Designed miniproteins, single chains, continued (5). Designs and how they scored, part 6

Each design is a single chain, and the fold is of that chain. pLDDT is the mean over its residues in the fold that is shown.

## One batch from the design tools (miniprotein)

Design m16174
Fold by ESMFold2-Fast:
Structure m16174 (fold): chain A 84 residues (1-84)
Amino acid sequence: MPKKTLQFPAVDNTTQSATALLKDWKPDQKLVVSSEVSGFERPVQVTVEVGELDPEGNIKVTVRTVQPPGDRPGVVTVTIEAVD
């Protein structure tokens, strides 16, 4: 099944966007989005927002991270999968 993983290095209160390409997706497939956090000094609040797939399989992913000031930066990993 088409699957793409994106990594977002996050520091402080930040909003980042990237475009993922789901190669060979089919219009009747459903999107499954999962996220993991690693490397952060303390628990952080993460919001993941996913746009619509275009006809070419491009999808915009937006990650918002809120963490206490001065904490060590971490990484948010977002996986998008098209499932039957």
Scores: mean pLDDT 77

Design m16175
Fold by ESMFold2-Fast:
Structure m16175 (fold): chain A 60 residues (1-60)
Amino acid sequence: APPFMGSRQTMLNSSIELQKQKLEEEGRLDDLDKRAREEGEKRVQEAIQLAEQLGIQVDE
């Protein structure tokens, strides 16, 4: 059985950093990060607009 010593969190973070580095070298990290941020912001805007359209009272 493999030893269960060390930090799984540290190992996971290291793997994430390596994956991020690889995407950056391929010139894909910037596009991926930008698209993720745009999707997040768009969803927030859509939620606000939907609330307004449904007549939900917002402190304004």
Scores: mean pLDDT 63

Design m16176
Fold by ESMFold2-Fast:
Structure m16176 (fold): chain A 84 residues (1-84)
Amino acid sequence: AQALVDEAERLLAQGRYEDAIRLAQAALEATTDDEIIARAYYVRSRALEALGRLKESRRDTLRAVGYAIRAIGDAFDRGESARI
């Protein structure tokens, strides 16, 4: 899952937007980790924006933000007994 999102980010940087969307989608299907899900939605959002698919990009941006907030919560939960 993380390897898929890392590769999707690389493809996004290369301007390979449709390939980046495909790998980001594969990462979303392969993981339940909120941080990886947030990154995958972010990559797909950026690629969709570059392709002019603004409504889909906005939807994915909102999903990325939501999962990023959950990932922050998960980080606090992991440290709750000793670090918070």
Scores: mean pLDDT 78

Design m16177
Fold by ESMFold2-Fast:
Structure m16177 (fold): chain A 66 residues (1-66)
Amino acid sequence: ADAAFAASETGVAGLDKATGEGWLRARDAGEPIPLRYADGVATAAGESFPVKSLDEAARRAVERFL
């Protein structure tokens, strides 16, 4: 699979490594939140933050929002 994933007890994040597009989903909430990676920046829920990789983007998004 060509994707970066991160998970915790509260939810999961996935990012397509080819496009930098993905999602955040809380475990008990059915509605996904869009997650995007471009040019060293991750964006989700109206916030942007610097990251070094797609794997870090997924991990930090879970830590930050879930």
Scores: mean pLDDT 78

Design m16178
Fold by ESMFold2-Fast:
Structure m16178 (fold): chain A 101 residues (1-101)
Amino acid sequence: MLSEEEFEAALATTLASLRAIEDPDMLARAAEAQLRAYIAAYQDPSASEEQKRLNLRAIEELVRLLAERLPKELFDKLIEELLKEASEELKKRIEEVVKKS
């Protein structure tokens, strides 16, 4: 498991790598895989409060990036698919980020 500092560094690297993808369809697919991983980690019953907090931050930062970089139709479709995997609590958090973005 990563420390908070190592997690933040890994997240920064992930965001930078995604920002380098110019093709919207490639960006959507890469981001979907990464978001599914963060959602699974956030919803893991054995996850500590610290792990949940870090994974929630990663989800929120990725959703903001995608809202800025993807065409609205691709963004809406991706969020709709991700919400199928998310708990009711996480759905509300994602919807709040989308409304602000």
Scores: mean pLDDT 83

Design m16179
Fold by ESMFold2-Fast:
Structure m16179 (fold): chain A 62 residues (1-62)
Amino acid sequence: HMMTYRDPLTGEEIEVESDREFAEEMLRRARRLGLSDSEQRTLLRSAGLSDAEANSLLARFS
């Protein structure tokens, strides 16, 4: 099931199949821009993830 979200980093519309896929895409973009782990965590929280979910996702991509 395709869903559309707005990227809080760029304002672009992103078509993804889940909230997780959206969060992963945002994380990839933040990393390409050289954002710190704390900035990446803040961005994920702005997208609606909890601190625990954001920390889990960051650990997976370390």
Scores: mean pLDDT 72

Design m16180
Fold by ESMFold2-Fast:
Structure m16180 (fold): chain A 79 residues (1-79)
Amino acid sequence: SADEDAQIYIEVQEAGIRVAEENKDKPEEEVLKKAEERAEEIGRKAGKSDFEIEQLKTVAREVARRSLEVGAEEARKEL
């Protein structure tokens, strides 16, 4: 449903920010990869298609990158 999809989207965005916060000391690409992996876990558990999972991975990667650039607090304000 649209409500379930919205909840999954929020969970993926929050996961991206959290991964960036927890891994600030690591190379950027490693952090972005961890964010993608977390989004894949969330998407597969929610029964999403491979196409939808790739979209969620892109969202987590972008949110994690933004969190690394501006900080978690500022990134959360953009959600």
Scores: mean pLDDT 87

Design m16181
Fold by ESMFold2-Fast:
Structure m16181 (fold): chain A 65 residues (1-65)
Amino acid sequence: GPKEELRRIAKERARGILEGYRVNPALAERELARLGLTREQVEDVVRGRASDEVVERLARAKLGL
């Protein structure tokens, strides 16, 4: 359903941010600051344990909204 699709999109964005820490940590930190999210919140999205608000915020970012 729509919630499952948003979680899938958010998880893809979260994985991209976490991979970004391996390549350019400073850029990854700036992305998190713009989203108003912590690294722990992004890791929780990958684990499927984040709040709906955090999921929606990451999904919107992935979609360029």
Scores: mean pLDDT 84

Design m16182
Fold by ESMFold2-Fast:
Structure m16182 (fold): chain A 87 residues (1-87)
Amino acid sequence: KELEEIVKAARDAAVEAFNLTPEQAEQVRKKADELMAQLTPEERRLAESATSVALAEVIKEHGFVTREQYAAARYAAAKKILELKKK
């Protein structure tokens, strides 16, 4: 249900993030940290779990994952959780 939506958002963001510059990746990392700070400890665990699942899928297809992809996946997972909390 909700986990599948969060994983999908994180995976899609991770795939797109291979085009990020180091500067863009740093901005995404800071934004991810800001969103994670808005989550409860339980929601943060959910975001980290969804991020791990999404990155495992990227590794299966590409054999590796970058720091930029991790930052983007984490940002997308946190953002999706905040969106789901509204409804």
Scores: mean pLDDT 80

Design m16183
Fold by ESMFold2-Fast:
Parts: C-alpha cells; structure tokens; sequence
Structure m16183 (fold): chain A 87 residues (1-87)
C-alpha cells in the first residue's frame, strides 16, 4: 500500500521555482519514494506557496521524504515557512 505525504512551503515569489526544485530533489533522493509532484500557487506579488506531494512504498519512506523536503525548503534562501501537512 502506497503512503502519501504533502509538504507546504510559503516562499518569496522569486524563489518559488528554486524551492520547488530543492524540495523535489530531496524527496526523490529518499529510498522507497515512487513519485513526487510539485505545484506552485501564487498568493500575491511577493509570495507563493510551493506544495510537494510525495508517494512512497511505505509510511516510513513517505515521512523521511517529507522531512527531507521540509529541510530542503528551510535551507533554501527565500523560504518563509515550511510544514508537513496532516493527511
């Protein structure tokens, strides 16, 4: 049974693509991850939301990938906040 986790980052609009790429790369580098999808949603002229949805073989792999994506977002300049969204 595949597990699904979502990570949401609030970012400076100019950083959105950079943050999305970092989150996706971190999640895909996690063993047991089968798919990662990233969307960027403009909030205003200065801010965007980056959502990363992770599909993994196990709940453990999904959690590790979500934590990695969150850490990657927080380490990327232009990230204001990042959180793992409850399922």
Amino acid sequence: MNAVMTVLARVERSAAERVARAMKEAALATPGVVDVRTGIHDVDADTALVGTTIVAETPEAARKAAEAAKEAAEATPGTLSAEIVPA
Scores: mean pLDDT 85

Design m16184
Fold by ESMFold2-Fast:
Structure m16184 (fold): chain A 91 residues (1-91)
Amino acid sequence: SLDEIEREAARNAIILLLIIHETYGLEEALELARLLAERYGFDMEELEREAEKAKEELEKKAKEEGLSLERDVEELRRQAREAIAALRAEE
């Protein structure tokens, strides 16, 4: 149960990281997504397809609601770098 919840949370995090990479060109988000996919045994091609669909739906919803998808890219970069360092330190 908890293991299934953790795996699903990791999958959702990878999808979000792929959306962040595609939206802002943040290479650290792609690196973190790959590390997490390898650790949890996810297929990157499947996750990339899901991220593309999720991004399209998010962009559609944002346009309908007049919402901005603007984020603090430098804060996201720092968070991704810290997470990558933590994961690599466990190796």
Scores: mean pLDDT 77

Design m16185
Fold by ESMFold2-Fast:
Structure m16185 (fold): chain A 98 residues (1-98)
Amino acid sequence: VTFSPQAQADLERDLAEIPGQVRSLLEEARKYLEEAKKSTDPAEQRKLLHRASILLVAARILLAQAEFFDPTNPVLHELRAEIDRLAAELDALEKELS
């Protein structure tokens, strides 16, 4: 099958932007996790962890789209590992609040 040249160019542009978008989401998630660690209010900590969780879900969805079109890209593999690391940190912090 053939795409229009414009549709193909638009898809390639969108895919090229995903690694940067994922990095931005991960940076914001890291900030919320660090703020949660500094907070002494369990209610505030839960809100910050919930915000971090939402950002990690968004990052996974975007990364999955990029991985579907470019499964061998080492940058995407590194971003997947970082998402998994932050998710483990979030899970550990949530258990400390239990």
Scores: mean pLDDT 82

Design m16186
Fold by ESMFold2-Fast:
Structure m16186 (fold): chain A 61 residues (1-61)
Amino acid sequence: GPRATSGGGAAAVSGAARGGDEAAEKRAQLYSQQHDGTGAAEAAREGGDDVGAELARRESA
């Protein structure tokens, strides 16, 4: 139903995205010391939405 979908949808998207992004930020942490790829991955931990905004921004830039 729409109620269960709403709660699960929002939480699942945020939680799932963050859960998956954890692997990316873990990798970025290792590379952040060896490379300069920390900005996007560290933003991901803030809520995935930040990554989307960051990507959109660098696309427009």
Scores: mean pLDDT 50

Design m16187
Fold by ESMFold2-Fast:
Structure m16187 (fold): chain A 92 residues (1-92)
Amino acid sequence: GEKTFTDKNEIIELVKKHLINQTVESATADEKNKKATVTLSNGDVFTFTLPNGTTAKNFAEALKGRTIKEEEWEILEDFINKYVLSLTYTPG
């Protein structure tokens, strides 16, 4: 089932648990709604709400087609703390 998180600590824990060591099959941005949707190869879907459309676009472009490594966690956590306003998570 789909669930939306607005607490920063819950977003951080969810992303760390479910996105690290996963391959991003697709990443798309809805600049008008300031959202980036990331689909993992395991079927999990993350929709991030960002402060503006440019941030959403840049985030989606940075993740597309990549495997997110543990070594990238500090950078990703910093990004979440600075820019992620909410996260909707849908298990595959």
Scores: mean pLDDT 88

Design m16188
Fold by ESMFold2-Fast:
Structure m16188 (fold): chain A 100 residues (1-100)
Amino acid sequence: MIKQFVEALKKKDWDEAKKLLSNMTEKDLRKVLTEYKANPEEIRRIALDIGNKKHILEIEKILIDKVKKKYEKDKFQAEIEIGVIRVKTAVDLTVMDLKK
């Protein structure tokens, strides 16, 4: 699953990527974003297109964890980047709610 999802992203096979993402857990997404260094904006766009709030929230959590680890000694920069991630997530969730 994870390797197939990464391959679908590389080929820009968005239909296959949507199908695979729907069956992925937070643990799978964490591996994709950390070990395979996949573009979080592409995954976020696919999750938004599916309308899956769970995946949007999982992406937020994973990105915040990465920021905290990267800026462990720079609390000011960590808070700025976490704030940007939270605002983007709130916008995505609002857009999903407007598409009733």
Scores: mean pLDDT 81

Design m16189
Fold by ESMFold2-Fast:
Structure m16189 (fold): chain A 90 residues (1-90)
Amino acid sequence: MKAAENQIKLLEKLEEFAKEQGKEELAKAAAEARKIVEEIKKALEEGGEEAALKLAEEKKAEIQKAEKTILEGLAALSEEEKEALAKFLA
């Protein structure tokens, strides 16, 4: 559970940073990834590990798409924006 909670917090911070910088695609991808992690966490709490794993497999394509968009968005940041993100996450 702690790993999922930490991932949700990281994605919330990334979404906030992206919105502040006007990076709408990155903000949207971070928000979508966070919702998927929250859904998996809820499945784990309500149906146990098997339910969480099944949902993760069903959401695999959406997870991969969100990850790709986040990675591409991060790679497209300028050096100044990357430094601002590192400072924001600290």
Scores: mean pLDDT 80

Design m16190
Fold by ESMFold2-Fast:
Structure m16190 (fold): chain A 79 residues (1-79)
Amino acid sequence: SIAERARAALEAALPEIQKLIDEGDIKGAFEKAKAALLSVPGVSEELAEEAAAKFVGLALQGKWEEGLERVAELVARAE
C-alpha cells in the first residue's frame, strides 16, 4: 500500500532525521521527513507536510514508533 511505502521511506530517513533533531535543526528534520514522504508515488505535497509535521512533533517527544504509526494512518486515510 501507499501507507506501507510511506512508513518504509520515513524509516529509511530516521538516522538523518535523528541527527538533525539532535543538532537542534527542527526545520531540517521536517524538510527531510517531508522529502522522504514525497518520494513515495501517491503522496501529495499537502499530505507530506501534514504527516511530516506530526511525525517530527512525536519524534521530539521520543515517540518515534508512534510517529511512524501516525504517518501510516494519515496516508491510509488519504487513499
Scores: mean pLDDT 85

Design m16191
Fold by ESMFold2-Fast:
Structure m16191 (fold): chain A 58 residues (1-58)
Amino acid sequence: LVREVRRLSRQRGFSPRQTRLAIDFARAVLNGDGNRAVRLSLRYPQQARVAMDAVRRY
């Protein structure tokens, strides 16, 4: 999962901070932490999209 999030983030030119946010979102989704996932998707929608693409490939 983390490798796939980093690969897609690099492809989209994300900064290290943006990549970390995408990883954090992916973990929230996989852990079933719906409240955290919703908050992150509202503040960082592009990072959430990359994370969901990675989760689908996981």
Scores: mean pLDDT 78

Design m16192
Fold by ESMFold2-Fast:
Parts: C-alpha cells; structure tokens; sequence
Structure m16192 (fold): chain A 56 residues (1-56)
C-alpha cells in the first residue's frame, strides 16, 4: 500500500528527506519522528485527514 505527499505535505519531503511516494512503514517512521509518543497508525490517519498525504 502506497501513499503520496500532497502539495501541503511537501515540507515533509524537505524536512525529513522523504520520497514523493511512501510505503506505510516509511510513513510510520516519519510520524514517529514528528511525535515519538503517538501511535503511528493514528498519526498516519491524521496526516491523511489533514491533507498532507493521500493514498495512491
């Protein structure tokens, strides 16, 4: 399952060196880097809801 960074999410590529297309595992790692105390699944869902990433 793959995800893509949106225009709003482009700063994540700049800050964390993320590729344009991400696996769930790569997103989980990035989400933990942003908030180590958060659940990665909830963080991924939050990023999708915020429009920073989208499922491809």
Amino acid sequence: MLYRLTEKGAFLQEMFGLPEVLTRAQLGAAARALDPGADPEASIASLVKAGLIERV
Scores: mean pLDDT 74

Design m16193
Fold by ESMFold2-Fast:
Formats: C-alpha cells, sequence, structure tokens
Structure m16193 (fold): chain A 78 residues (1-78)
C-alpha cells in the first residue's frame, strides 16, 4: 500500500513517462529500426526502475533525476 506521498510521486512519474513516450512517438517516422529499439529499451528500463523506486519509497527528486537521465538518453538516440 502506497503512502499519499508515494502516490503523488507515482502520478508525477507516470506523467513524465507519458512525455517520454510522446517524444519517441513524435519521431517514429524519422527513426531507423535500430534507433526505435534503443528508445524502446530505455523507456522499458526506465518504467521498471521508476516503479521499483516508487515501491521502495523513493523521493520525487530521486525519481525525477532518473526520468531526466532517461529523457537525455532518448534525445541522444534521436
Amino acid sequence: TLTPEQEEVEVAANERLVELVDLAVSHLATLSPEQRERVAEVIEETLRKVQQMVDDGASLEDVQRVLDEAGREVREIL
């Protein structure tokens, strides 16, 4: 059972994850198959890591750092 603080972190994390997916989708027509696979891997790993962090009681700042790093990795692939 998540605390109210953990629920707030989860909501914020999910919003940022949707933004990462939207960024990837907006570039799909210009990406090679290899770039698409790399982007999918970053997003999938980030989703798993963020979920674990929320479950473990990580702070919003810690989750935001991971999401910011994932966003940078996605942009470097694009």
Scores: mean pLDDT 79

Design m16194
Fold by ESMFold2-Fast:
Structure m16194 (fold): chain A 87 residues (1-87)
Amino acid sequence: MPSDDELAELGKQLAESGIASLESDDPRVVVAGATLVLMGAGLSRNQEKELQKALEVLTRMTASPDPRIAAIAADARKQFQERLEKL
């Protein structure tokens, strides 16, 4: 059974994997990446730090030439900012 430390490490790894997926040119992968970041950050030892890392990437992705990716990134950035403000 995973310990709290093992769950926190898993959360960090899921958030980092999700952040990498946010840089995808496939809108579906970007959506999946945002979901992984929210789940992973929530499990990690430092949700604020993981969300701040993702917000940096999402801010860059709002400038994407693909309007679908830009829209997904803008929506995810708003959701992440709102969650960060509640911490």
Scores: mean pLDDT 83

Design m16195
Fold by ESMFold2-Fast:
Structure m16195 (fold): chain A 111 residues (1-111)
Amino acid sequence: SHDRRRAAVMLDASATVWEMYLFVLRKYGEFSEEDKKKIKEIVDEFSSKVDSIIDKLLSGQISIKQAANQFKSLLEQTVKKVKEIAPSEKEKLDKILQEIHKGMDDLVSEL
């Protein structure tokens, strides 16, 4: 449906903001090569799981509310993993998480 396509675009946009933040963190952050590799693996797993959520949403297998909740859960899991590698980024990570959560709640309220 049109609403499902709008939700998919908003999920993808939110995922892109998070992935871009992690790209910048990995590229310019003061991390070991092992930790940079771990951040890349976290990003790659996140992207794959987001694609799965979007596919299920667009095929009608899950509702917009279910997709938003699965995305929020996935984001919380990835933020937790990144905080273990980059504890100095905790405040920035918490702010990004809060902003994306609000965006998902607004999406569910509008559609």
Scores: mean pLDDT 84

Design m16196
Fold by ESMFold2-Fast:
Structure m16196 (fold): chain A 63 residues (1-63)
Amino acid sequence: LSDEVKQQVLKEVNKMQEALDKGDIEEAKKHGDKAVQILEDAGLTEGAENIRRYFDRKIEEAK
């Protein structure tokens, strides 16, 4: 697991939170999906599932 992958995931998760703070649900979904894709491409399937659940929870809280 590289620090570069961790940094990219954290960057996308932070952008998702910023979008949710603005009420931009569509932008939040884009960044959440990117974080999941980065983890899947790195072979971190369990991490991708965890981020997906976190994303879904945050979107639900923003409604």
Scores: mean pLDDT 79

Design m16197
Fold by ESMFold2-Fast:
Structure m16197 (fold): chain A 61 residues (1-61)
Amino acid sequence: SREELLAEVKAILREALAAGESEQAAVQRAYDFLVSQGLSDEEAEELVLTAYLELRAEEAA
């Protein structure tokens, strides 16, 4: 589901950033994952952006 993919992307972003990867590298990893799951480039970009903004909001709290 979209919710499951969003949760997985958020996990990928958190793990990559915790491992010391750049934001660009973390985003690229999440994008590559979504494309590998059969999402279009546009759908993958939208979902990565949504996940990234949600993580940034959580970090700011």
Scores: mean pLDDT 82

Design m16198
Fold by ESMFold2-Fast:
Structure m16198 (fold): chain A 68 residues (1-68)
Amino acid sequence: MDDEKLELADEAGRLAYEAGATPLQVAKVSKAVLDAEDRETAAENVKKVLSQYLPKEVAEEIAKRVLE
């Protein structure tokens, strides 16, 4: 669903920014959600992107919120 996917991308990006991600990293997170085929893939892609820049525990928490 287009609206749900856009809201999910915005929320994931906001959570990443609040956790200390840079604007470029936030853009990568939003793109990872928008390019995903399903919510599970979006969560995995978000975790992969954020684990490069944030502590794994924080990346996993954000990915879990995307999956919910």
Scores: mean pLDDT 79

Design m16199
Fold by ESMFold2-Fast:
Structure m16199 (fold): chain A 70 residues (1-70)
Amino acid sequence: MEELREKAREAAEKALADGYTDPGTIAVRIAKELGFDDVTDPEEQAKIARALAEVLAELFGLPPAPTSGG
């Protein structure tokens, strides 16, 4: 999980350097860099999504989406 968070942060910083400022667009860029499209396992996709949400919260002060586990 921590490795995914670091990669997500790097991807977000790269997107910001490329001129993207919209958190949604940056989220898409992070997901793509983390290989979200190549992951078919929903559990692995959830891990990527969590790392992505944490990085967005750190960079933009946005709270990560509340995930209620059943």
Scores: mean pLDDT 74

Design m16200
Fold by ESMFold2-Fast:
Structure m16200 (fold): chain A 106 residues (1-106)
Amino acid sequence: SLKEKYKKAIEVLGEAGREVRQAMEEYLKDPSKRDEAAERVRAAGDKAIEALSFDPETAQKVRAAVDRLVEALRNGTPEEAGIAGREYLSVLGEAAKKFQEKADEL
């Protein structure tokens, strides 16, 4: 059902947010972990994008934010990675809120 799709999307978006927080914490303590952090962010992001196949617009926003964070982790400064990470968490939170509101209407 559509409600089950929203519920699954919220769960996977929440998981992606937790992975970002953990990856960023480890990366900021040890920048040599940049590639490991980028791989974790990419994997969780790809899983979230798969769960968002029913909403291509939101999936594209998540993909763009993941791409920016992965690029910042691999090739940017810790400050740039922090900004990209906060932006990605904002995108995830807005998407989760949207789907929660839609689920509550069903």
Scores: mean pLDDT 87

Design m16201
Fold by ESMFold2-Fast:
Structure m16201 (fold): chain A 62 residues (1-62)
Amino acid sequence: SMEVVKMQMLLGLEEIVINTEEMILENYKAKNAPQSVIDKIEEAIRLGKKRREELLKQIKEL
């Protein structure tokens, strides 16, 4: 269905964003960035992973 295709595309986009943010986080940790900066990136990753899990649940229920 079109809904499945849409959700699969959104999953792909969320995965790219999460992977990019995780790469940024590791770079900032390696450079001893301030904890406030690290916390903000970790929160962004957490929200992205939550969105991904919600999309996965919706696909499973279709």
Scores: mean pLDDT 87

Design m16202
Fold by ESMFold2-Fast:
Structure m16202 (fold): chain A 86 residues (1-86)
Amino acid sequence: SREEVIERTAIEIRVAGYEFEVDLALRRFPDDAEIRALAAQVRALVAQIRALLAQDTPAALAQARAVMDQADALVAQLQARVAALR
């Protein structure tokens, strides 16, 4: 459906944003153990979201949304750690 295409595109844009935030954090603080750990966790969730999107089913799209909520929380922690190190 059109709604599923719109939702999938929105998730793909969010995933690109997560990768950008991870790359930025690692570039700024490459030696911080907490940033490295959070970056690895975000990358694992990004891979999971991409695998779910590749299944191209409504059920997988709903699961991708749930994983995206987890990625949002980890990215917020990553951003908070970056802010604390400034």
Scores: mean pLDDT 89

Design m16203
Fold by ESMFold2-Fast:
Structure m16203 (fold): chain A 66 residues (1-66)
Amino acid sequence: HMEEKIKFYENSAKVSKELAELYRKGAEAARQKGHQEIADRLTRMAEAAEKSYQINKKKAEELKKS
């Protein structure tokens, strides 16, 4: 079912975007407290979530064109 696949990728993109924002906020809070190693880890997690967002967003758009 094409609509279900589109919704799956749209929802996955939304979750990834929200996680990226949370990880970015967590990284900033960690930096302010001097916890640089935690900040670096959270920054890498945010970057991974941002990549996941772009991949899922692109998949949803490709399916909408089909």
Scores: mean pLDDT 88

Design m16204
Fold by ESMFold2-Fast:
Structure m16204 (fold): chain A 93 residues (1-93)
Amino acid sequence: MLEELEALPPEEQERKKLVLKLATALALREVAEELRRRGPSPEDLEDIDRILAEIDAFEEEVRATTDPAELEELRREARRLAEELLARARAEL
């Protein structure tokens, strides 16, 4: 997996890294929103809100630095990967 990534051209490596980061952000957002709905403690709620704010900041940075057409393609790939990661995590619980 990592060895396969290192074998790719630099531009393709950067694209795949960005997809992984976006997928991670999407998965973390879904988990954080689920935890928020469960009525967490005030301390946990503060941590959840901080994580969501960091995710929002990252998504805004990507939007500001990426072409809109490329961004939509990256988001599409990231969404599929995030769904797969969440499904696997839920299956192991």
Scores: mean pLDDT 76

Design m16205
Fold by ESMFold2-Fast:
Order: structure tokens, then C-alpha cells, then sequence
Structure m16205 (fold): chain A 65 residues (1-65)
């Protein structure tokens, strides 16, 4: 699966719920980022996980690395 950088919108707390969705769809988390005002992660995402995250209102961007 291709490697992606996923960024969450401001005010979304924690990456764990989105990471669980990725793992459930056969993806793999590489690295998590969590700062005040910024949360995101880098992961290998199958097409189904990319589609789900792009439609998620909490997700700001899903960009191939």
C-alpha cells in the first residue's frame, strides 16, 4: 500500500480513533503526531482507507508521500 500523510482538522483530539479505522481496513501506522492545534499520522493506506479518510469531516488532508 502507498505511504500517506494524514492531517486532522483543528480541534480534533487524538489520532487513536482514525488510526483504529486504518488498521481495521488493513493499513499500517508508521508515525503519529499530536500537538496543540495539530494532529495527524503517517501510514500505509489501502485504497479503501484512503477513500474513508478523504470523506471524514475530521480529516483536513490525505497526501501521498
Amino acid sequence: APLYEVKLKDGVMGTAAKEAIVEAKGGKIVKSYEFIGFSGFKAYLPDAAVEELKKDPDVASVVPV
Scores: mean pLDDT 77

Design m16206
Fold by ESMFold2-Fast:
Structure m16206 (fold): chain A 68 residues (1-68)
Amino acid sequence: MSLAELEAEFRRLLEEMVARGIISEAQAQHALDVVRATLATLSEAQGRSYLAAQIQLLRREIAEAEAE
């Protein structure tokens, strides 16, 4: 998966978390800004690994919220 595809998936998960009421729009925007700032300091390979880890974290948080 490309870096752009991983960023799109990360953004989609943040939008899903906002839609579910797990986080606010401000929190989602802050998370996206932090990830983008971090990606600017990393190589493409490091950025892909970093985004994959962030995506896994968001998926876990959504699953925990769904399980209640």
Scores: mean pLDDT 84

Design m16207
Fold by ESMFold2-Fast:
Structure m16207 (fold): chain A 88 residues (1-88)
Amino acid sequence: SMEKEILEDIDEALEKLEESKKKFLEKAKKAGVKAEEVRKRAEELKELWEKEKEELEKLLTPDILEKVEEYIEKVLEALEEIAEELEK
């Protein structure tokens, strides 16, 4: 089913998130990206998610919505960890 495929795609993305975080941090350090820039992008993502969530609640099942929310929260956590490492 489409719901099962979406849930599996989100789970795969969650499993790869730690690897993606490490690659992003390495690239960000080489490019001289500042912690403040990462935090600004994280805030923009959070605001976008809160705006889109109301519309997505009408289109998605509760299980898919919960998994998407979990993914967004983990991405925001990863961005804060990246910002903290860039401050060192």
Scores: mean pLDDT 82

Design m16208
Fold by ESMFold2-Fast:
Structure m16208 (fold): chain A 57 residues (1-57)
Amino acid sequence: MKPQVGDPVIVTLPDGSRVRGTVIEVNPDGTVKVATLEGGKLVVIEVPESNVEPLAP
């Protein structure tokens, strides 16, 4: 299923680490922008949608 803007998600990074964030953009090419907190700063990361898992509920 495709993530939607505003969805709370878990993102798997290329190094295998996982971060929590919120989807802010879904692109038709299969990439997603997620806003997350890293080191206490707001960071926007762009990842394939296959690397994004919805947080229940």
Scores: mean pLDDT 76

Design m16209
Fold by ESMFold2-Fast:
Structure m16209 (fold): chain A 77 residues (1-77)
Amino acid sequence: TAKVAIKEDGEVLPVPPVQPEHVPALTIAGKVVAELAKNKPGTSQAEAAKKAQEAAEKETGVKVEFIYDPNGVLKPV
């Protein structure tokens, strides 16, 4: 089933199935979001997604764009 997600700039995009190569990046992004929730509980979703993307790219070397879906869940594009 196709999903719909919203980019940081507000554009609505269809979300493709997660590719296996994106799994390590998603794991790192999830850890970054969790740490921001603990240490900076006022961090916006857009800011959290941006920091998660930067951390994942730095650690994995894979450039993956992250966005929040309409339910507030972080997804790769």
Scores: mean pLDDT 63

